Designed miniproteins, single chains. Designs and how they scored, part 75

Each design is a single chain, and the fold is of that chain. pLDDT is the mean over its residues in the fold that is shown.

## One batch from the design tools (miniprotein)

Design m2607
Fold by ESMFold2-Fast:
Formats: structure tokens, sequence, C-alpha cells
Structure m2607 (fold): chain A 84 residues (1-84)
């Protein structure tokens, strides 16, 4: 699994971890045959998060939560692939 972000990480470190998670999740979604629209949303998520953080519309704590959810999605995608 990609590294888990923590509130102790810098915003830059959390964004880097989110980019890694999004990349892996995108690969798993392609293997699952997910809709291209879903894949595009996941690929765009780190850039959107960075923009919201820059605008002050997202806190580092919220960014950590987004990363945690992305890791959960990776685990679920892997379980779905294993169940095939």
Amino acid sequence: LPPLASPEDSPEEILEKLREAARLLTELLRELGADQAVIDEVEAAPERAEELLRRGELTPEQLVEINRRALGSIEQARELLAAR
C-alpha cells in the first residue's frame, strides 16, 4: 500500500502521498474495468486537492482524511480483484 499520511506531515508530503495513492488506485480501477469517468476523477483528485488547499478551502487534516479514504478504496479494489 502507498504510505499513510498523518497530520504531522507537511502539506507537500500529504499531497505527494495522495498522488501515489491516486496513481495506484487508477491502475486497480483499470484492471477492474471501471468507467473512464471514474478513472478520470481519481486521476484529477490530487490536483483538485492541491488547488483547494492553496485557496484555504481545505485543511491539512481534511487532506489526511482524503488520503485515508483513498487507501481504503485501494484495499476494496484489491479485494474485488481477488474475488474474481
Scores: mean pLDDT 80

Design m2608
Fold by ESMFold2-Fast:
Structure m2608 (fold): chain A 125 residues (1-125)
Amino acid sequence: SLAEKLREALAAKDGETLREIFDEVMRLIKEGKLDEAIPALEEFLRWLLSAPDLRQAIEEVAKLLNISTDELLRLVIAFALLIRDYKQGKKILPPEKYFLRALMLLNMSEDPVALVEELIRLALS
């Protein structure tokens, strides 16, 4: 499964495979195949939440993906918001709307990592 491939790539610190998986997840979301995308996103968020140091885990994944830490924080928040809306049976917005919501939340937060932890917990509940 895509979730298993993601788990293995995270364990191996395989940035190339992680990038391919994230590209595939974004494609599935754009095509409305949320039943296929959501398990992989949940696996990613669960992996982040289980890390001994969430800030360090985010920084390491950002380096593997060749993006900034701020870009990954925004991406993680967008994924958490998408999963929450999906689980609540709400109409799923275009990806760009989740990125805008994520940016707004980050700009309002005094502790971005604590915000990410809270939103991941809510998405996985």
Scores: mean pLDDT 88

Design m2609
Fold by ESMFold2-Fast:
Structure m2609 (fold): chain A 60 residues (1-60)
Amino acid sequence: MTVEAVIDDGKLYINITVGDTSLSLEAVGELKELGEKALAERQEYFKKTIPLMIKLGELA
């Protein structure tokens, strides 16, 4: 199962893929809170990954 949070046209969506099934849901209430947390986790990933890639010279 893969869960990804995206922002499109000012709205937060949660994309869920389970096997051959893919769903896109507009995040409201608790789903919005989970989506915002997932986006923050992705931001932390880039904060760690981008400096390392620059330091290695592969993205410079």
Scores: mean pLDDT 62

Design m2610
Fold by ESMFold2-Fast:
Structure m2610 (fold): chain A 80 residues (1-80)
Amino acid sequence: SELEKLIKEAEEYIEKARKMAETLPGAVRQVALAEIDRLEKELKEIKERYKAGDTSPELRKQAEEVIERAKRLIESLEKL
């Protein structure tokens, strides 16, 4: 399903961001990890709703937003 693929993509981008954050020093690492924790929490809620049978366009949009935020975080970390 499309939503299942989006959830998997979100997991992969969040994992990439976390691995990048691990290499960062001090306060920048703390800020990055805080954003990653928020993304992981939102993805967990999306996964729980999907397991409960939610296949709404709204849940798909939320998964896409998590992916986009994770991509933006990765881009920001690459510029440091």
Scores: mean pLDDT 87

Design m2611
Fold by ESMFold2-Fast:
Parts: sequence; C-alpha cells; structure tokens
Structure m2611 (fold): chain A 50 residues (1-50)
Amino acid sequence: AAEEEARKLGNEQIRNQADNVPVITTLARIRDAKNKHYEELGLPKSHHLA
C-alpha cells in the first residue's frame, strides 16, 4: 500500500519533470515519498535508508 502510493507519486513527478530528472533521482524521490508516508502513519522514517 505505502509503496504503491509512493510509486504513484514518483510517476506523477516524472510526468511533470521528465525533461530534467534522471531515473536515479526519481527512484530516490519515490523512496523519500515512502519514508514520508511512514512518518505520517507513525512508522519508522528510516525503514529503508539510514
């Protein structure tokens, strides 16, 4: 669920900034969105990245 939501947000960002956003940066944003979602739910924000 959280991963699915984060990936949707990542895809939206790609669509809006496709001209200047490399794939590797987009993946980082997807992970950030997932961590933020976890934070909002009260889950550990560093679940994947330290």
Scores: mean pLDDT 62

Design m2612
Fold by ESMFold2-Fast:
Structure m2612 (fold): chain A 89 residues (1-89)
Amino acid sequence: KKKVKVKVETDNATGYELADAVGAAAVKYPEVEIEVEASEPLKNFIEARAEYYKKLSPEEAEKRLEEAREGSAGEEVDKILQAVEEAVK
C-alpha cells in the first residue's frame, strides 16, 4: 500500500467538499492510504465521512467527487486528487 499525506487548510464552509473528495478518493483508490494533516475537528470529520464513502458504489463516489470539484474548494479538491493519483501510478 502507498501512503499519501494531504495537508488541508480550510474554513468550515469547504470542509464538506474536502471530506467528500477524501472519501471518494479512498473508495476509488483502495490501495492508497490517505492521511490528513488538519486541525483535530476537521480531521475527525474527514475520517468519519471517508468511512461513509465505503458504503457507496464506485458510481456514487464518482458523482460526489465531481460535485466537490465544482464547489468553492475546487483547487484543494484537485490537489488531493493529484496526490492520490500520483501515488497509484
Scores: mean pLDDT 69

Design m2613
Fold by ESMFold2-Fast:
Structure m2613 (fold): chain A 79 residues (1-79)
Amino acid sequence: SEALELDQQAAELLRQGMESGLTQGVDIGEQYLDQALQLARESAKLLPSERESQGALRRGEDLAQYARDQMRKAYQEKA
């Protein structure tokens, strides 16, 4: 499924974004998270219902927010 392939790519970019944000800086992490959310939006457009699309987008946004929160906490602990 094209939607599944895009969703898997988005998940990998979310993982890379958190890792890169923690090791290379928040700006690099945010670039990966933005790319992940773009792919998640494209994947959601391919889902058969509005409700399923909204659910998938919310999950992606929640994961991106979690990654941002983890980066913020890590930088606060190092300051």
Scores: mean pLDDT 79

Design m2614
Fold by ESMFold2-Fast:
Structure m2614 (fold): chain A 63 residues (1-63)
Amino acid sequence: MELVEKAKQVEEEAKKRFQELGKKSSDLNSEGDYVKSHQVNQEAGKLLKEAREKVEELLEKAK
């Protein structure tokens, strides 16, 4: 598998996971569970950061 293709897969998967976490956070907020909603938002932020770093690593290796 090309490293560039793997980076694209990581990015696409992270986007899907981020959207799922966003919906979960919204649902929790609607239920009045603001603490859990905030925790899910923090998890989503961490997910994007880790995915971004992984994509950069794969692209650097592809050079």
Scores: mean pLDDT 80

Design m2615
Fold by ESMFold2-Fast:
Structure m2615 (fold): chain A 97 residues (1-97)
Amino acid sequence: METVFIGVSLPESWSREEQLKKGEELTEKAKKLAEEKKGAKIKIYVVPTSSASVEAGYRVYEAAKEKNPEVELKAVHEKGEEAKKKGEEEWKKFEER
């Protein structure tokens, strides 16, 4: 079974406009991917570097879930640089599989 990964991280250092734009782009990408990969397992990783990142992560999850029931949300609960590092480590573990 194919597994597809989507990472969501919108740093607090970005402008709110950039965060919103990237969040919308990720939501549309996830929705399209879920429709194209209906037989695949989709895993969404949220790094809570900002409130915008957390909100975007949930939106991405809900949009993908409507198109593909095999969607899983995994959130990294720590903020800032530590949260980013943990998100990258989790992503790497899946690539090594």
Scores: mean pLDDT 68

Design m2616
Fold by ESMFold2-Fast:
Structure m2616 (fold): chain A 68 residues (1-68)
Amino acid sequence: GHMIVARTREEVDAAKGVLREAGATQVKVLKTGDGTYVVASLTGLPREELTVDPEYENEVETLEFAAD
């Protein structure tokens, strides 16, 4: 799957569009306690297919543990 990190609902909607354009048939949105959103094309948020910016690496790791 693919994952995109977003800070606003407008960015979440844009990320959903990007994943759909990439061929995703299912999209899931998660919100962290830090206000960050994660938009994923698969349940379980697999790391190997991440398209996340390196600056968000720590938030991605926290979200992956929370999503398990």
Scores: mean pLDDT 56

Design m2617
Fold by ESMFold2-Fast:
Structure m2617 (fold): chain A 59 residues (1-59)
Amino acid sequence: MSDPEETLKLMAEEIRKGLKSEGKTISDEEALQKARELSENSIVTKELNEINNLFNKSL
């Protein structure tokens, strides 16, 4: 539903902000790359878990 580009940028900003809070500095490019990796992993894991849960309870 949302723009994947916009979602990635928001996630990258959150990652950068979080790391900055921990005293770590990261580049925009690195943050974006990390966000992309996390987004892909999160989507796959979330979808798999949701499907598995529905499949077990649904007919």
Scores: mean pLDDT 68

Design m2618
Fold by ESMFold2-Fast:
Structure m2618 (fold): chain A 100 residues (1-100)
Amino acid sequence: STMQQVRQLSTRTIGLVISAIGHIYEGNYGAAVADLRAAKARVQQMRDLVSDNPKAVALLDQAAAALDAGARHLEAGNADEALAEITRSIQYLGKALDEV
């Protein structure tokens, strides 16, 4: 079902975010950026699956934007700002899952 696919993509997204956080603490910002970009791609796949649900779409778009902002902060060397954006992305992802 669509809900099962969304939950599977959500689990994979969370795994990538956990990986990114680990890479940040190791000082490997390049690997963290790659993980956040992969996480964003999975959020966009979820968005496409729930395209008929405007509330879920808006929250997933906010999650994707926060992942992008996190990656940009890491590229600038700003780990604390990146972690704040990563936290926001997980909050938006959780809210989106409540809408599906």
Scores: mean pLDDT 92

Design m2619
Fold by ESMFold2-Fast:
Structure m2619 (fold): chain A 91 residues (1-91)
Amino acid sequence: GPAPLSDEEYEELLKQFEEEWPVLEEKVMALPDEKLKEMAEAAKKSDLSSLSEEELKAIELFLQGKYEEGKKLLLEARKKAALEAIEKLKE
């Protein structure tokens, strides 16, 4: 497997995540309802095997017109996945 991250590389990734996350969150929250529905419909027609349970639930919420609930769940799922991926690289 890949070599574990150095302490400096790990701190840099966490700092980059902390700087990038608010920008991503703002962009996701600014997405119009019509765009979220289009994206969810496209996702349902593609391979969903790489998506988490929370991401699948967010897609279903968008298809149901529950856009705010879906945005929050999607952001929580993506944040968790990103942090878990960084942690795995440290091990």
Scores: mean pLDDT 78

Design m2620
Fold by ESMFold2-Fast:
Structure m2620 (fold): chain A 68 residues (1-68)
Amino acid sequence: MTMEELLEELRKAIEQGDIARANELLQQLAQRYREVRETGSPEERERAFKILSEGSLLYNEELQRQDA
């Protein structure tokens, strides 16, 4: 699964309120980012960082919503 596919699955988990699944997907995004950082091109690293950052923001916003 690509990082883009993982981000889409994360969005779906958040839409469903499935925090446990969203956390699993965020951890997978973080792992993929670490791999790309070690082996990827500068362009791939920038793309991976943007995807991870977006996933992290979505996850944190959903956590704040559910703590209400």
Scores: mean pLDDT 82

Design m2621
Fold by ESMFold2-Fast:
Structure m2621 (fold): chain A 70 residues (1-70)
Amino acid sequence: MERVEEVRRLGELADDPSTEVRIEAARKLGPLLFDEDPEVREAASTAAGKLLNDPDPEVRRAVLQAARDA
């Protein structure tokens, strides 16, 4: 239940002005992309999509690595 709220919070951090905060959000989203709850997976995919379009290549790479490491 609270995992959906966690994903929403990580989605907010995906818009943070700090690159390091956005990288941390990307890493935390990895396991949520494979969560058993489809609502959590859909929310995580939306947040990850924002980070995949991030202007910083390190943020984009963090999302891809987190998804592979999960």
Scores: mean pLDDT 80

Design m2622
Fold by ESMFold2-Fast:
Structure m2622 (fold): chain A 65 residues (1-65)
Amino acid sequence: IKESVDMFTLMAELIDAGVFAKKVEYKNDTITVTVGELSEEQKKALEEVVERMKARGIKVEVKIE
């Protein structure tokens, strides 16, 4: 339940920030988000989302393909 709620929260924040995730995985209490090539604006927005999630106690890792 917690992992599903955390994932949905992260996905909602990503959509609001205009960042499209290719893949979202939950493993060992960490959510890994895989994204493609991002603009500088999208990279900044993604960093802000990740910081907000960490502040809420949600562990997030970002992978760029």
Scores: mean pLDDT 76

Design m2623
Fold by ESMFold2-Fast:
Structure m2623 (fold): chain A 87 residues (1-87)
Amino acid sequence: SDAELEARIAASNAALTALLATMSDEVRRAFFVWEAREVARAFPEYAAEYEALIRQALTASPAEVTALTVQLLRKAQRLKAEEERRR
C-alpha cells in the first residue's frame, strides 16, 4: 500500500540522515553524486534532472547535500515501487 511504502521510505530516510551525519562533507558529497548517477542510469528519462542536481551538489553546503540525497532517494524509491507494480 502507499501508506506502507511511505512509512518504509520515512524509516529508510531517517536511517540515511543519521548515517550521512557521521560522514565528512567530502564523503557525503561523493555519496550523493554516486547515488544520483546510479538513479540516472536506472531512469534515463530523468537523467538531465539528476545531472543538474549533481552540478548543484558540487557547490552546495553539507546540509543542502543531505537534503538533496534524501529527496533523490525518496523519489527513486517511489519510481522503483511504481515500476514494480507494472510487473
Scores: mean pLDDT 77

Design m2624
Fold by ESMFold2-Fast:
Structure m2624 (fold): chain A 67 residues (1-67)
Amino acid sequence: SEVKKALLKLAEELRSKGLDDLADEAEEVAKLPLSEQGPALGRLGLQLAAQGRLDLAAKVGEILEQL
């Protein structure tokens, strides 16, 4: 699915920026049923925002809008 592709691209970007724990979380979200991806992705976005990564949190928000 396009959402899964977007999540895997996000995970690669997170790893390239040294955010390996959040990259692992993004890969886990990609494996969830669609009904569970929304809440999990919302939590990921909040974690990124809390770390000051508003650029990445915005990308999570764009993926959420596609669900």
Scores: mean pLDDT 84

Design m2625
Fold by ESMFold2-Fast:
Structure m2625 (fold): chain A 67 residues (1-67)
Amino acid sequence: SAREAAVERLQAELAALKANSSLSDAEIAAIEAAVTREAEAQGWSPLQTVQAQIAELVRAELAKKRA
């Protein structure tokens, strides 16, 4: 389905962001864990969850560049 294709594409983008990130593995894991907990609390779809993971990783990268 279109939603499944979108999730797969975003998961590939997330994997690429993680592989090319300046963040440590521990920092990435902490962000993903926090997003997963929020997703469970709010009842987010897999699509919303992966979008939020990408957004928070990008936010953390930008914050690090401004430091």
Scores: mean pLDDT 84

Design m2626
Fold by ESMFold2-Fast:
Structure m2626 (fold): chain A 80 residues (1-80)
Amino acid sequence: SPEIAALVARADELVRRAEQALAEGYSKDEITRLAKEISEAIHALDDALRATTNPEDAQALVESLQRAGRALKALSDALA
């Protein structure tokens, strides 16, 4: 669906930004803001996954959640 595609696209953009932030050594403040944005995206993806009955949308959401979760872990590890 267009709504699911938009949620996945937003999460993928945040994952790209997380990879850039870690590669370029962004400040802890910037990493913290990005981690918050990814956490909010994960909540939206999880809500959509719980509501969807479309198997293709469910697969896209699961894959997006896995990518976003890995990015969030990497950012959290950088803050520890």
Scores: mean pLDDT 88

Design m2627
Fold by ESMFold2-Fast:
Structure m2627 (fold): chain A 75 residues (1-75)
Amino acid sequence: DARKFVEEQLAQVRANPEELASRESLEVAKAGGPASLLGEATAPATPAEREERLALLEELAEMLLKKYEELLKKR
């Protein structure tokens, strides 16, 4: 389940990086993650910033995977 969630997020990022960036920020914030790592949820960004956000989203997805795995085990 947690792994499936992360995989779906990554697939969506590749298809719609703009739309997913906004939704991912909300998910990370709710999980107590560092939303500031995404650059404080800025709206429009340069192509370079977009590439950095995608790399951060991939790293965050891995971190969320581990955190969700622990939550699943606890529950």
Scores: mean pLDDT 58

Design m2628
Fold by ESMFold2-Fast:
Structure m2628 (fold): chain A 71 residues (1-71)
Amino acid sequence: DLVARARALAAEVVPALRPLAERAGLTEEQLFALAEHVALELLEERGDAATADDVLARARALLEEAIAARA
């Protein structure tokens, strides 16, 4: 199930993204939703080749862009 896999990937990467999400002004719920959405996109794009590192890299880039836009 793609949704279950996306949720598992999101849960794996969320702890590493918390400090950056707080700086971006996201709640824990918003951060999890972002990571889950990114994981779903990567699973649709890459299937079994999608990794937690891929999710982490894309989510981190989005959060850094959000912080830069607010600076």
Scores: mean pLDDT 83

Design m2629
Fold by ESMFold2-Fast:
Structure m2629 (fold): chain A 76 residues (1-76)
Amino acid sequence: SLEDVIRLTALHIEIAGVEFDVELAIKNKDKALLEEARRRLEEIERQFEELKSFFSPEEKELMEKKLEEIRKKLEK
């Protein structure tokens, strides 16, 4: 549906935003931004699980890998 397309688009935008914020936080050693990014990533992961059925197997694998890479950066 159009609503699902909007939700999927918003999810992709939010993932790009958190990835950018994580890189910025690491560069600037901004612990507050890093903790905010952790909370946002957890919310993104919950939304991805809800929307998971709308992705192809290939899209799911790519998304899971991207989220794992962001998580690993946050755990350092």
Scores: mean pLDDT 83

Design m2630
Fold by ESMFold2-Fast:
Structure m2630 (fold): chain A 112 residues (1-112)
Amino acid sequence: MGDEEVEKMKKLYEELTKLADELQKINPEAGERARDRAEAFKKGYPKILYIKNKANGEAKTAVEQARKELSGDPEAAEKAMEEIKKRYQEKANTEIDKIVSDLEAEIRARRE
């Protein structure tokens, strides 16, 4: 990671921790889970970044291919590009959520 990505991760971790602290005042159990998830995100950040970059690259390639194949129909091309972007984003989000959830479970198990 470059220094900019490290700073982004640090700021996001601080923001997530702040939100977890606020949540704990209302629901202590939910606040503790949110804290575990923030820690899991921090631990998994390099892998999360890799997944996001990979998904963005694959989506860009698929979007360019759809644009070329549908060059005679701009409306169909636009719709296909939106569907491709959404599909790759949903796949990336699912994979990221699994990584964070697996790490959260590991962090929780170490506490027990």
Scores: mean pLDDT 80

Design m2631
Fold by ESMFold2-Fast:
Structure m2631 (fold): chain A 66 residues (1-66)
Amino acid sequence: SNADILSLTKELFRLLADTVDQLTQLDIQERQGADLAEIERRRAEILQEHTQRVNQLQSQINQLES
């Protein structure tokens, strides 16, 4: 239903906002002299988790549009 699609879309936007916040915190840590290799590893982990969660939400939306 349209209501279910809108609910999942809101979850997607919340996920995007959370990911931006996590990446912003890493930018702050980098500027404060944190190890670049550690920061790059953590960015990769955040982006991998984000991609998996986005794919899951998109799959659920696609199933509702069927």
Scores: mean pLDDT 87

Design m2632
Fold by ESMFold2-Fast:
Structure m2632 (fold): chain A 47 residues (1-47)
Amino acid sequence: MQQREETVYRRDSGGLRTPLGSRTITDEERQARLDKEIEELKKKAEQ
């Protein structure tokens, strides 16, 4: 399960860790959207 990696990454990214990380608010919403996309891809890969 890559949820572990995504959970840590998502939380870490939302913590103003790296200046490369754009807006925190927009970033968290964008991460949520991407998370759904990743989940879809994961299901397609695993089936």
Scores: mean pLDDT 56

Design m2633
Fold by ESMFold2-Fast:
Structure m2633 (fold): chain A 82 residues (1-82)
Amino acid sequence: SAMELMKQAAEELKKGNIDKAKELLEEAVKLGEGALRDVALGILYYLEGKYEEAAKLLQKALQTGTPEVREIANELVDILSE
């Protein structure tokens, strides 16, 4: 599922495996819909240095997403803030 790919991407980011995380996030964009897709795409933009576009997608996902989507979004943002 898209959520499982997002959780795997978080683990790869914690390990510093940025290229692997990008591959997992790209697959999550293909399989995901709505707020979950917006999180995956937002994190991809962040990893590409497109911070303004990333922030807009992540803000939208936090406003429209389920609690589970908000949780993964916050986890990914926390990882990238370190």
Scores: mean pLDDT 84

Design m2634
Fold by ESMFold2-Fast:
Structure m2634 (fold): chain A 69 residues (1-69)
Amino acid sequence: SAEIEKEAERAVNGLKTLLDAGLSEELALAFAKHHYPEISEEELREAIRLIKEGREEEALEVIKKGLEK
């Protein structure tokens, strides 16, 4: 849905901003777990790794899948 897509974009942009600002993966994960409790830790770790690799579109798909379930 459009709502899921916008939320996923917000999540990816937020995580990228935190990581670019020098936050550790563990702090970024803690932030994401607080704001997106419906997404599993494994999916959030995968998305963070993809963002660090510059694979933002793939990170977006991981977050969207997590939000749908």
Scores: mean pLDDT 85

Design m2635
Fold by ESMFold2-Fast:
Structure m2635 (fold): chain A 93 residues (1-93)
Amino acid sequence: SMDDERIVKRLEEKLRELEKRLEELLKKENPDIEELKKLLLELEILRGLIGIARGVFKLANAEEEILERLEELEERVDELIERVEEELKKLEE
């Protein structure tokens, strides 16, 4: 449905925003630990929202393409969380 497409597009757009913020933070010689922690929190919130959307859309018998896009978003968010956690470990050592 158009509403399902709209929700998925908003989640995809938010992930792109967070990916861009990580790249901008990592361009600095000494990345800001507090900004990385804030980014990690925002990624964890986004992960939760994607999980809720997938659950709701499964109950609503959404199209397979919508569910596949949400699964791809979950994988991308998890990868980005791991990247932020790795960068935080480097800065704390």
Scores: mean pLDDT 86

Design m2636
Fold by ESMFold2-Fast:
Parts: sequence; C-alpha cells; structure tokens
Structure m2636 (fold): chain A 73 residues (1-73)
Amino acid sequence: SREDILKITALQIEIIGLEFEVRLYAKQGNVDKAKAAYQKLEETAKELVSLDPSLTPKMQKILEEVKKIVEST
C-alpha cells in the first residue's frame, strides 16, 4: 500500500541520518554517542527489514560497515 511505501521510505531516510550521525561522532572521538547512534541504527534497520525483507542484505552491509567504524573509535 501507499501507507507502507511511505513508512519504508521514512525508515530509509532515518537509516541515512543515523549512519551519518555514527560517522560524525566516531570522527569526533565520542565513543558513547557513536555507540548510542549505532544502537538506534540497528533498531531502525530491524524495523525496516520487518516491513521489507528484501532490504536485509543492504541493511546487513550498512550495519557491518558502521560497526567497524564504532569499533575503531
């Protein structure tokens, strides 16, 4: 439905914002904020995948890349 498409689109925009937020905090050396933003990214990705399972491989790649950034902070 159009309603589901809008929800999926909104969650994808949230994922983009959270990914930038993790990268920004990591670059600043703020480990606690980077970890908190990553946790929100994981929760948002899980919700997105529950609505559209076809996005699972894309979300997994994003989470793996961003986790490495947090671990290197």
Scores: mean pLDDT 88

Design m2637
Fold by ESMFold2-Fast:
Structure m2637 (fold): chain A 83 residues (1-83)
Amino acid sequence: SPLERMREVLDRIQDIVNEVYANIDTLSVEELRKAYEEIKALVKELQKLADESGNTLEAARYLTVATIMLAAVYFEILRKERE
């Protein structure tokens, strides 16, 4: 189902975010930007799957969580660029 695929995509985003935070002190700005672009592509895939699901409340919840995770990595980029 589209919702099951959304959960799989969300789990992949979570894995990327977990790897980013596990290595946050050693990652370069370029490596963080690569992670950000990977998450951004997965969020775009989630948007398509949400549409295919009929834009259910559950789909909106998954998309919201993914967007928060994308924003978190973006703020880590901004923080490192200030250092």
Scores: mean pLDDT 87

Design m2638
Fold by ESMFold2-Fast:
Structure m2638 (fold): chain A 97 residues (1-97)
Amino acid sequence: LIKLIKRSASVNSLGLGDEALKLFNEGKENEIGKHVVNAVHTLYDSLHLSDPNEIPLNALVALQLPRPLLEKILGEDKAQTIVEKLISWGIPEEIFE
């Protein structure tokens, strides 16, 4: 999963996550925030998948978002569900800090 994110030419996930957070703070969330919000919802809907490699590419941006941004989009309970599922797939909790 992390390896796929780092190798995806379509997803500079860290840069996109940081830029999205900056735009949310500037009140421009409707431009990049819509794509980020859709990515977060797509990731949440994909938690029923047994293989993290089956997560849609557009949802991979959500894996690089800071936890507070996930909580702003989904609320604390759903953000925690995402984190727990990703940890169960072998992603360390420290990545979400």
Scores: mean pLDDT 61

Design m2639
Fold by ESMFold2-Fast:
Structure m2639 (fold): chain A 104 residues (1-104)
Amino acid sequence: DLEELARAYAALSDAEIDALLADLAAQIDELRRLLLEAIRSGDRRLAEEVFERARELERRAEALIRAGVREALRLLMEAGALILGAATVLVVIEKEERRKEEEE
């Protein structure tokens, strides 16, 4: 529940919030690397993993914003960009597979 997560975050100290923001930023950087690998390899499973993990990071960033942590707005936007990127990669992979089926 997003409301329960926001309440949990509202109870954190400034130092705990800073550590959480740093951890979320590091996870976003990892997902960006994995998305580039999914693009390079055409790995549908990896693109799906990036999509689901980015959605969870978006949820956590939204909860931080609801808890009053405005610094999380950048993380929310970055997670949203990863969701869009992964969804786009999945569409491209689907189109490439359909083209291959039509050639055979």
Scores: mean pLDDT 87

Design m2640
Fold by ESMFold2-Fast:
Structure m2640 (fold): chain A 66 residues (1-66)
Amino acid sequence: SFLEEARAAIAELEARVGPESGALAREVVEHILENGEDADKSEIERRLIEARAKLGGDYERAKELL
Protein backbone atom coordinates (compact mmCIF):
# COMPACT_ATOMS: atom_id res chain seq x y z
CA SER A 1 0.00 0.00 0.00
CA PHE A 2 1.03 3.64 -0.34
CA LEU A 3 1.42 4.02 3.43
CA GLU A 4 3.66 0.93 3.70
CA GLU A 5 5.76 2.11 0.73
CA ALA A 6 6.03 5.62 2.24
CA ARG A 7 7.11 4.23 5.63
CA ALA A 8 9.74 2.01 3.98
CA ALA A 9 11.06 4.94 1.91
CA ILE A 10 11.23 7.21 4.99
CA ALA A 11 13.06 4.50 6.97
CA GLU A 12 15.58 4.05 4.13
CA LEU A 13 16.10 7.84 3.93
CA GLU A 14 16.80 7.98 7.68
CA ALA A 15 19.23 5.05 7.42
CA ARG A 16 21.10 6.37 4.35
CA VAL A 17 21.06 10.17 4.79
CA GLY A 18 20.22 10.74 8.45
CA PRO A 19 17.25 11.20 10.82
CA GLU A 20 16.60 14.79 9.69
CA SER A 21 15.97 13.59 6.11
CA GLY A 22 13.29 11.17 7.34
CA ALA A 23 11.62 13.88 9.41
CA LEU A 24 11.47 16.21 6.40
CA ALA A 25 10.13 13.45 4.12
CA ARG A 26 7.48 12.57 6.72
CA GLU A 27 6.28 16.20 6.78
CA VAL A 28 5.75 16.17 2.99
CA VAL A 29 4.01 12.77 3.05
CA GLU A 30 1.73 13.85 5.92
CA HIS A 31 0.76 17.03 4.03
CA ILE A 32 -0.15 14.97 0.94
CA LEU A 33 -2.10 12.42 3.02
CA GLU A 34 -4.04 15.13 4.89
CA ASN A 35 -4.91 17.15 1.76
CA GLY A 36 -4.93 14.54 -1.03
CA GLU A 37 -5.42 16.10 -4.46
CA ASP A 38 -5.88 19.50 -2.75
CA ALA A 39 -2.33 19.41 -1.36
CA ASP A 40 -0.79 22.87 -1.63
CA LYS A 41 2.00 22.62 -4.20
CA SER A 42 3.56 25.86 -2.89
CA GLU A 43 3.66 24.40 0.64
CA ILE A 44 5.30 21.21 -0.69
CA GLU A 45 7.84 23.29 -2.66
CA ARG A 46 8.58 25.39 0.45
CA ARG A 47 9.24 22.23 2.50
CA LEU A 48 11.51 20.83 -0.24
CA ILE A 49 13.53 24.08 -0.25
CA GLU A 50 13.95 23.74 3.54
CA ALA A 51 14.99 20.09 3.07
CA ARG A 52 17.58 21.07 0.46
CA ALA A 53 19.05 23.70 2.81
CA LYS A 54 19.32 21.19 5.68
CA LEU A 55 20.53 18.15 3.67
CA GLY A 56 22.93 19.98 1.34
CA GLY A 57 24.58 17.59 -1.13
CA ASP A 58 22.44 14.64 0.07
CA TYR A 59 19.18 16.35 -0.95
CA GLU A 60 19.07 14.80 -4.44
CA ARG A 61 19.49 11.27 -2.99
CA ALA A 62 16.75 11.94 -0.45
CA LYS A 63 14.38 13.27 -3.15
CA GLU A 64 14.93 10.15 -5.31
CA LEU A 65 13.72 7.95 -2.40
CA LEU A 66 10.46 9.92 -1.94
Scores: mean pLDDT 64

Design m2641
Fold by ESMFold2-Fast:
Structure m2641 (fold): chain A 117 residues (1-117)
Amino acid sequence: MKKLSREQKAEFIALQAILDPNATFFQRVLGEIVLNAVLTLRQIDKLSDEEAKKLVDRFVKAVREELEWIKKNYPEHKDFVDKMEKIVDEISKAKTREEMKEKLRQLIDLAVDEILK
């Protein structure tokens, strides 16, 4: 079989979490965050540094709003959400395209590991 990239595997896991009727609401939200992060990574390589930063800033804003909502409505996930927020803060502070991509991959890996528990 053709070897799937880590990003392609993350996309499939995210889609399964979103589409599976037996998935928890938390798993679906994590799937949506992973899918958005994978799509953001794909677009970064097609954009100027300024446009890539604007795209990443929009991603950061959207994910922060989702994480705040989870902390308020599902406080049992607070410790995990705090880990996600830390990486999102690092994404927002990234100065280079490569730093943005590395931090997005770290966010994807963290969320995928949680979905697969």
Scores: mean pLDDT 84

Design m2642
Fold by ESMFold2-Fast:
Structure m2642 (fold): chain A 65 residues (1-65)
Amino acid sequence: SERIHNEIVEFAKELEKEHGVKIPEHIINGAVDLANGLYDKNYFNESLSVKFAKIILEEDVKHSV
């Protein structure tokens, strides 16, 4: 779970720099919770859970209102 958290937070910081925006903490935490949920329920392995959450976070940033 700590690795999942750290990888998603790092990715969020990269997205913030790329798009020139600040991502709200609750959105980042939502992505972390999603990845942990997928992994904890054994739907995805750790790597795939992180990749899926990163895709959702990137789409949220691109399409945020």
Scores: mean pLDDT 79

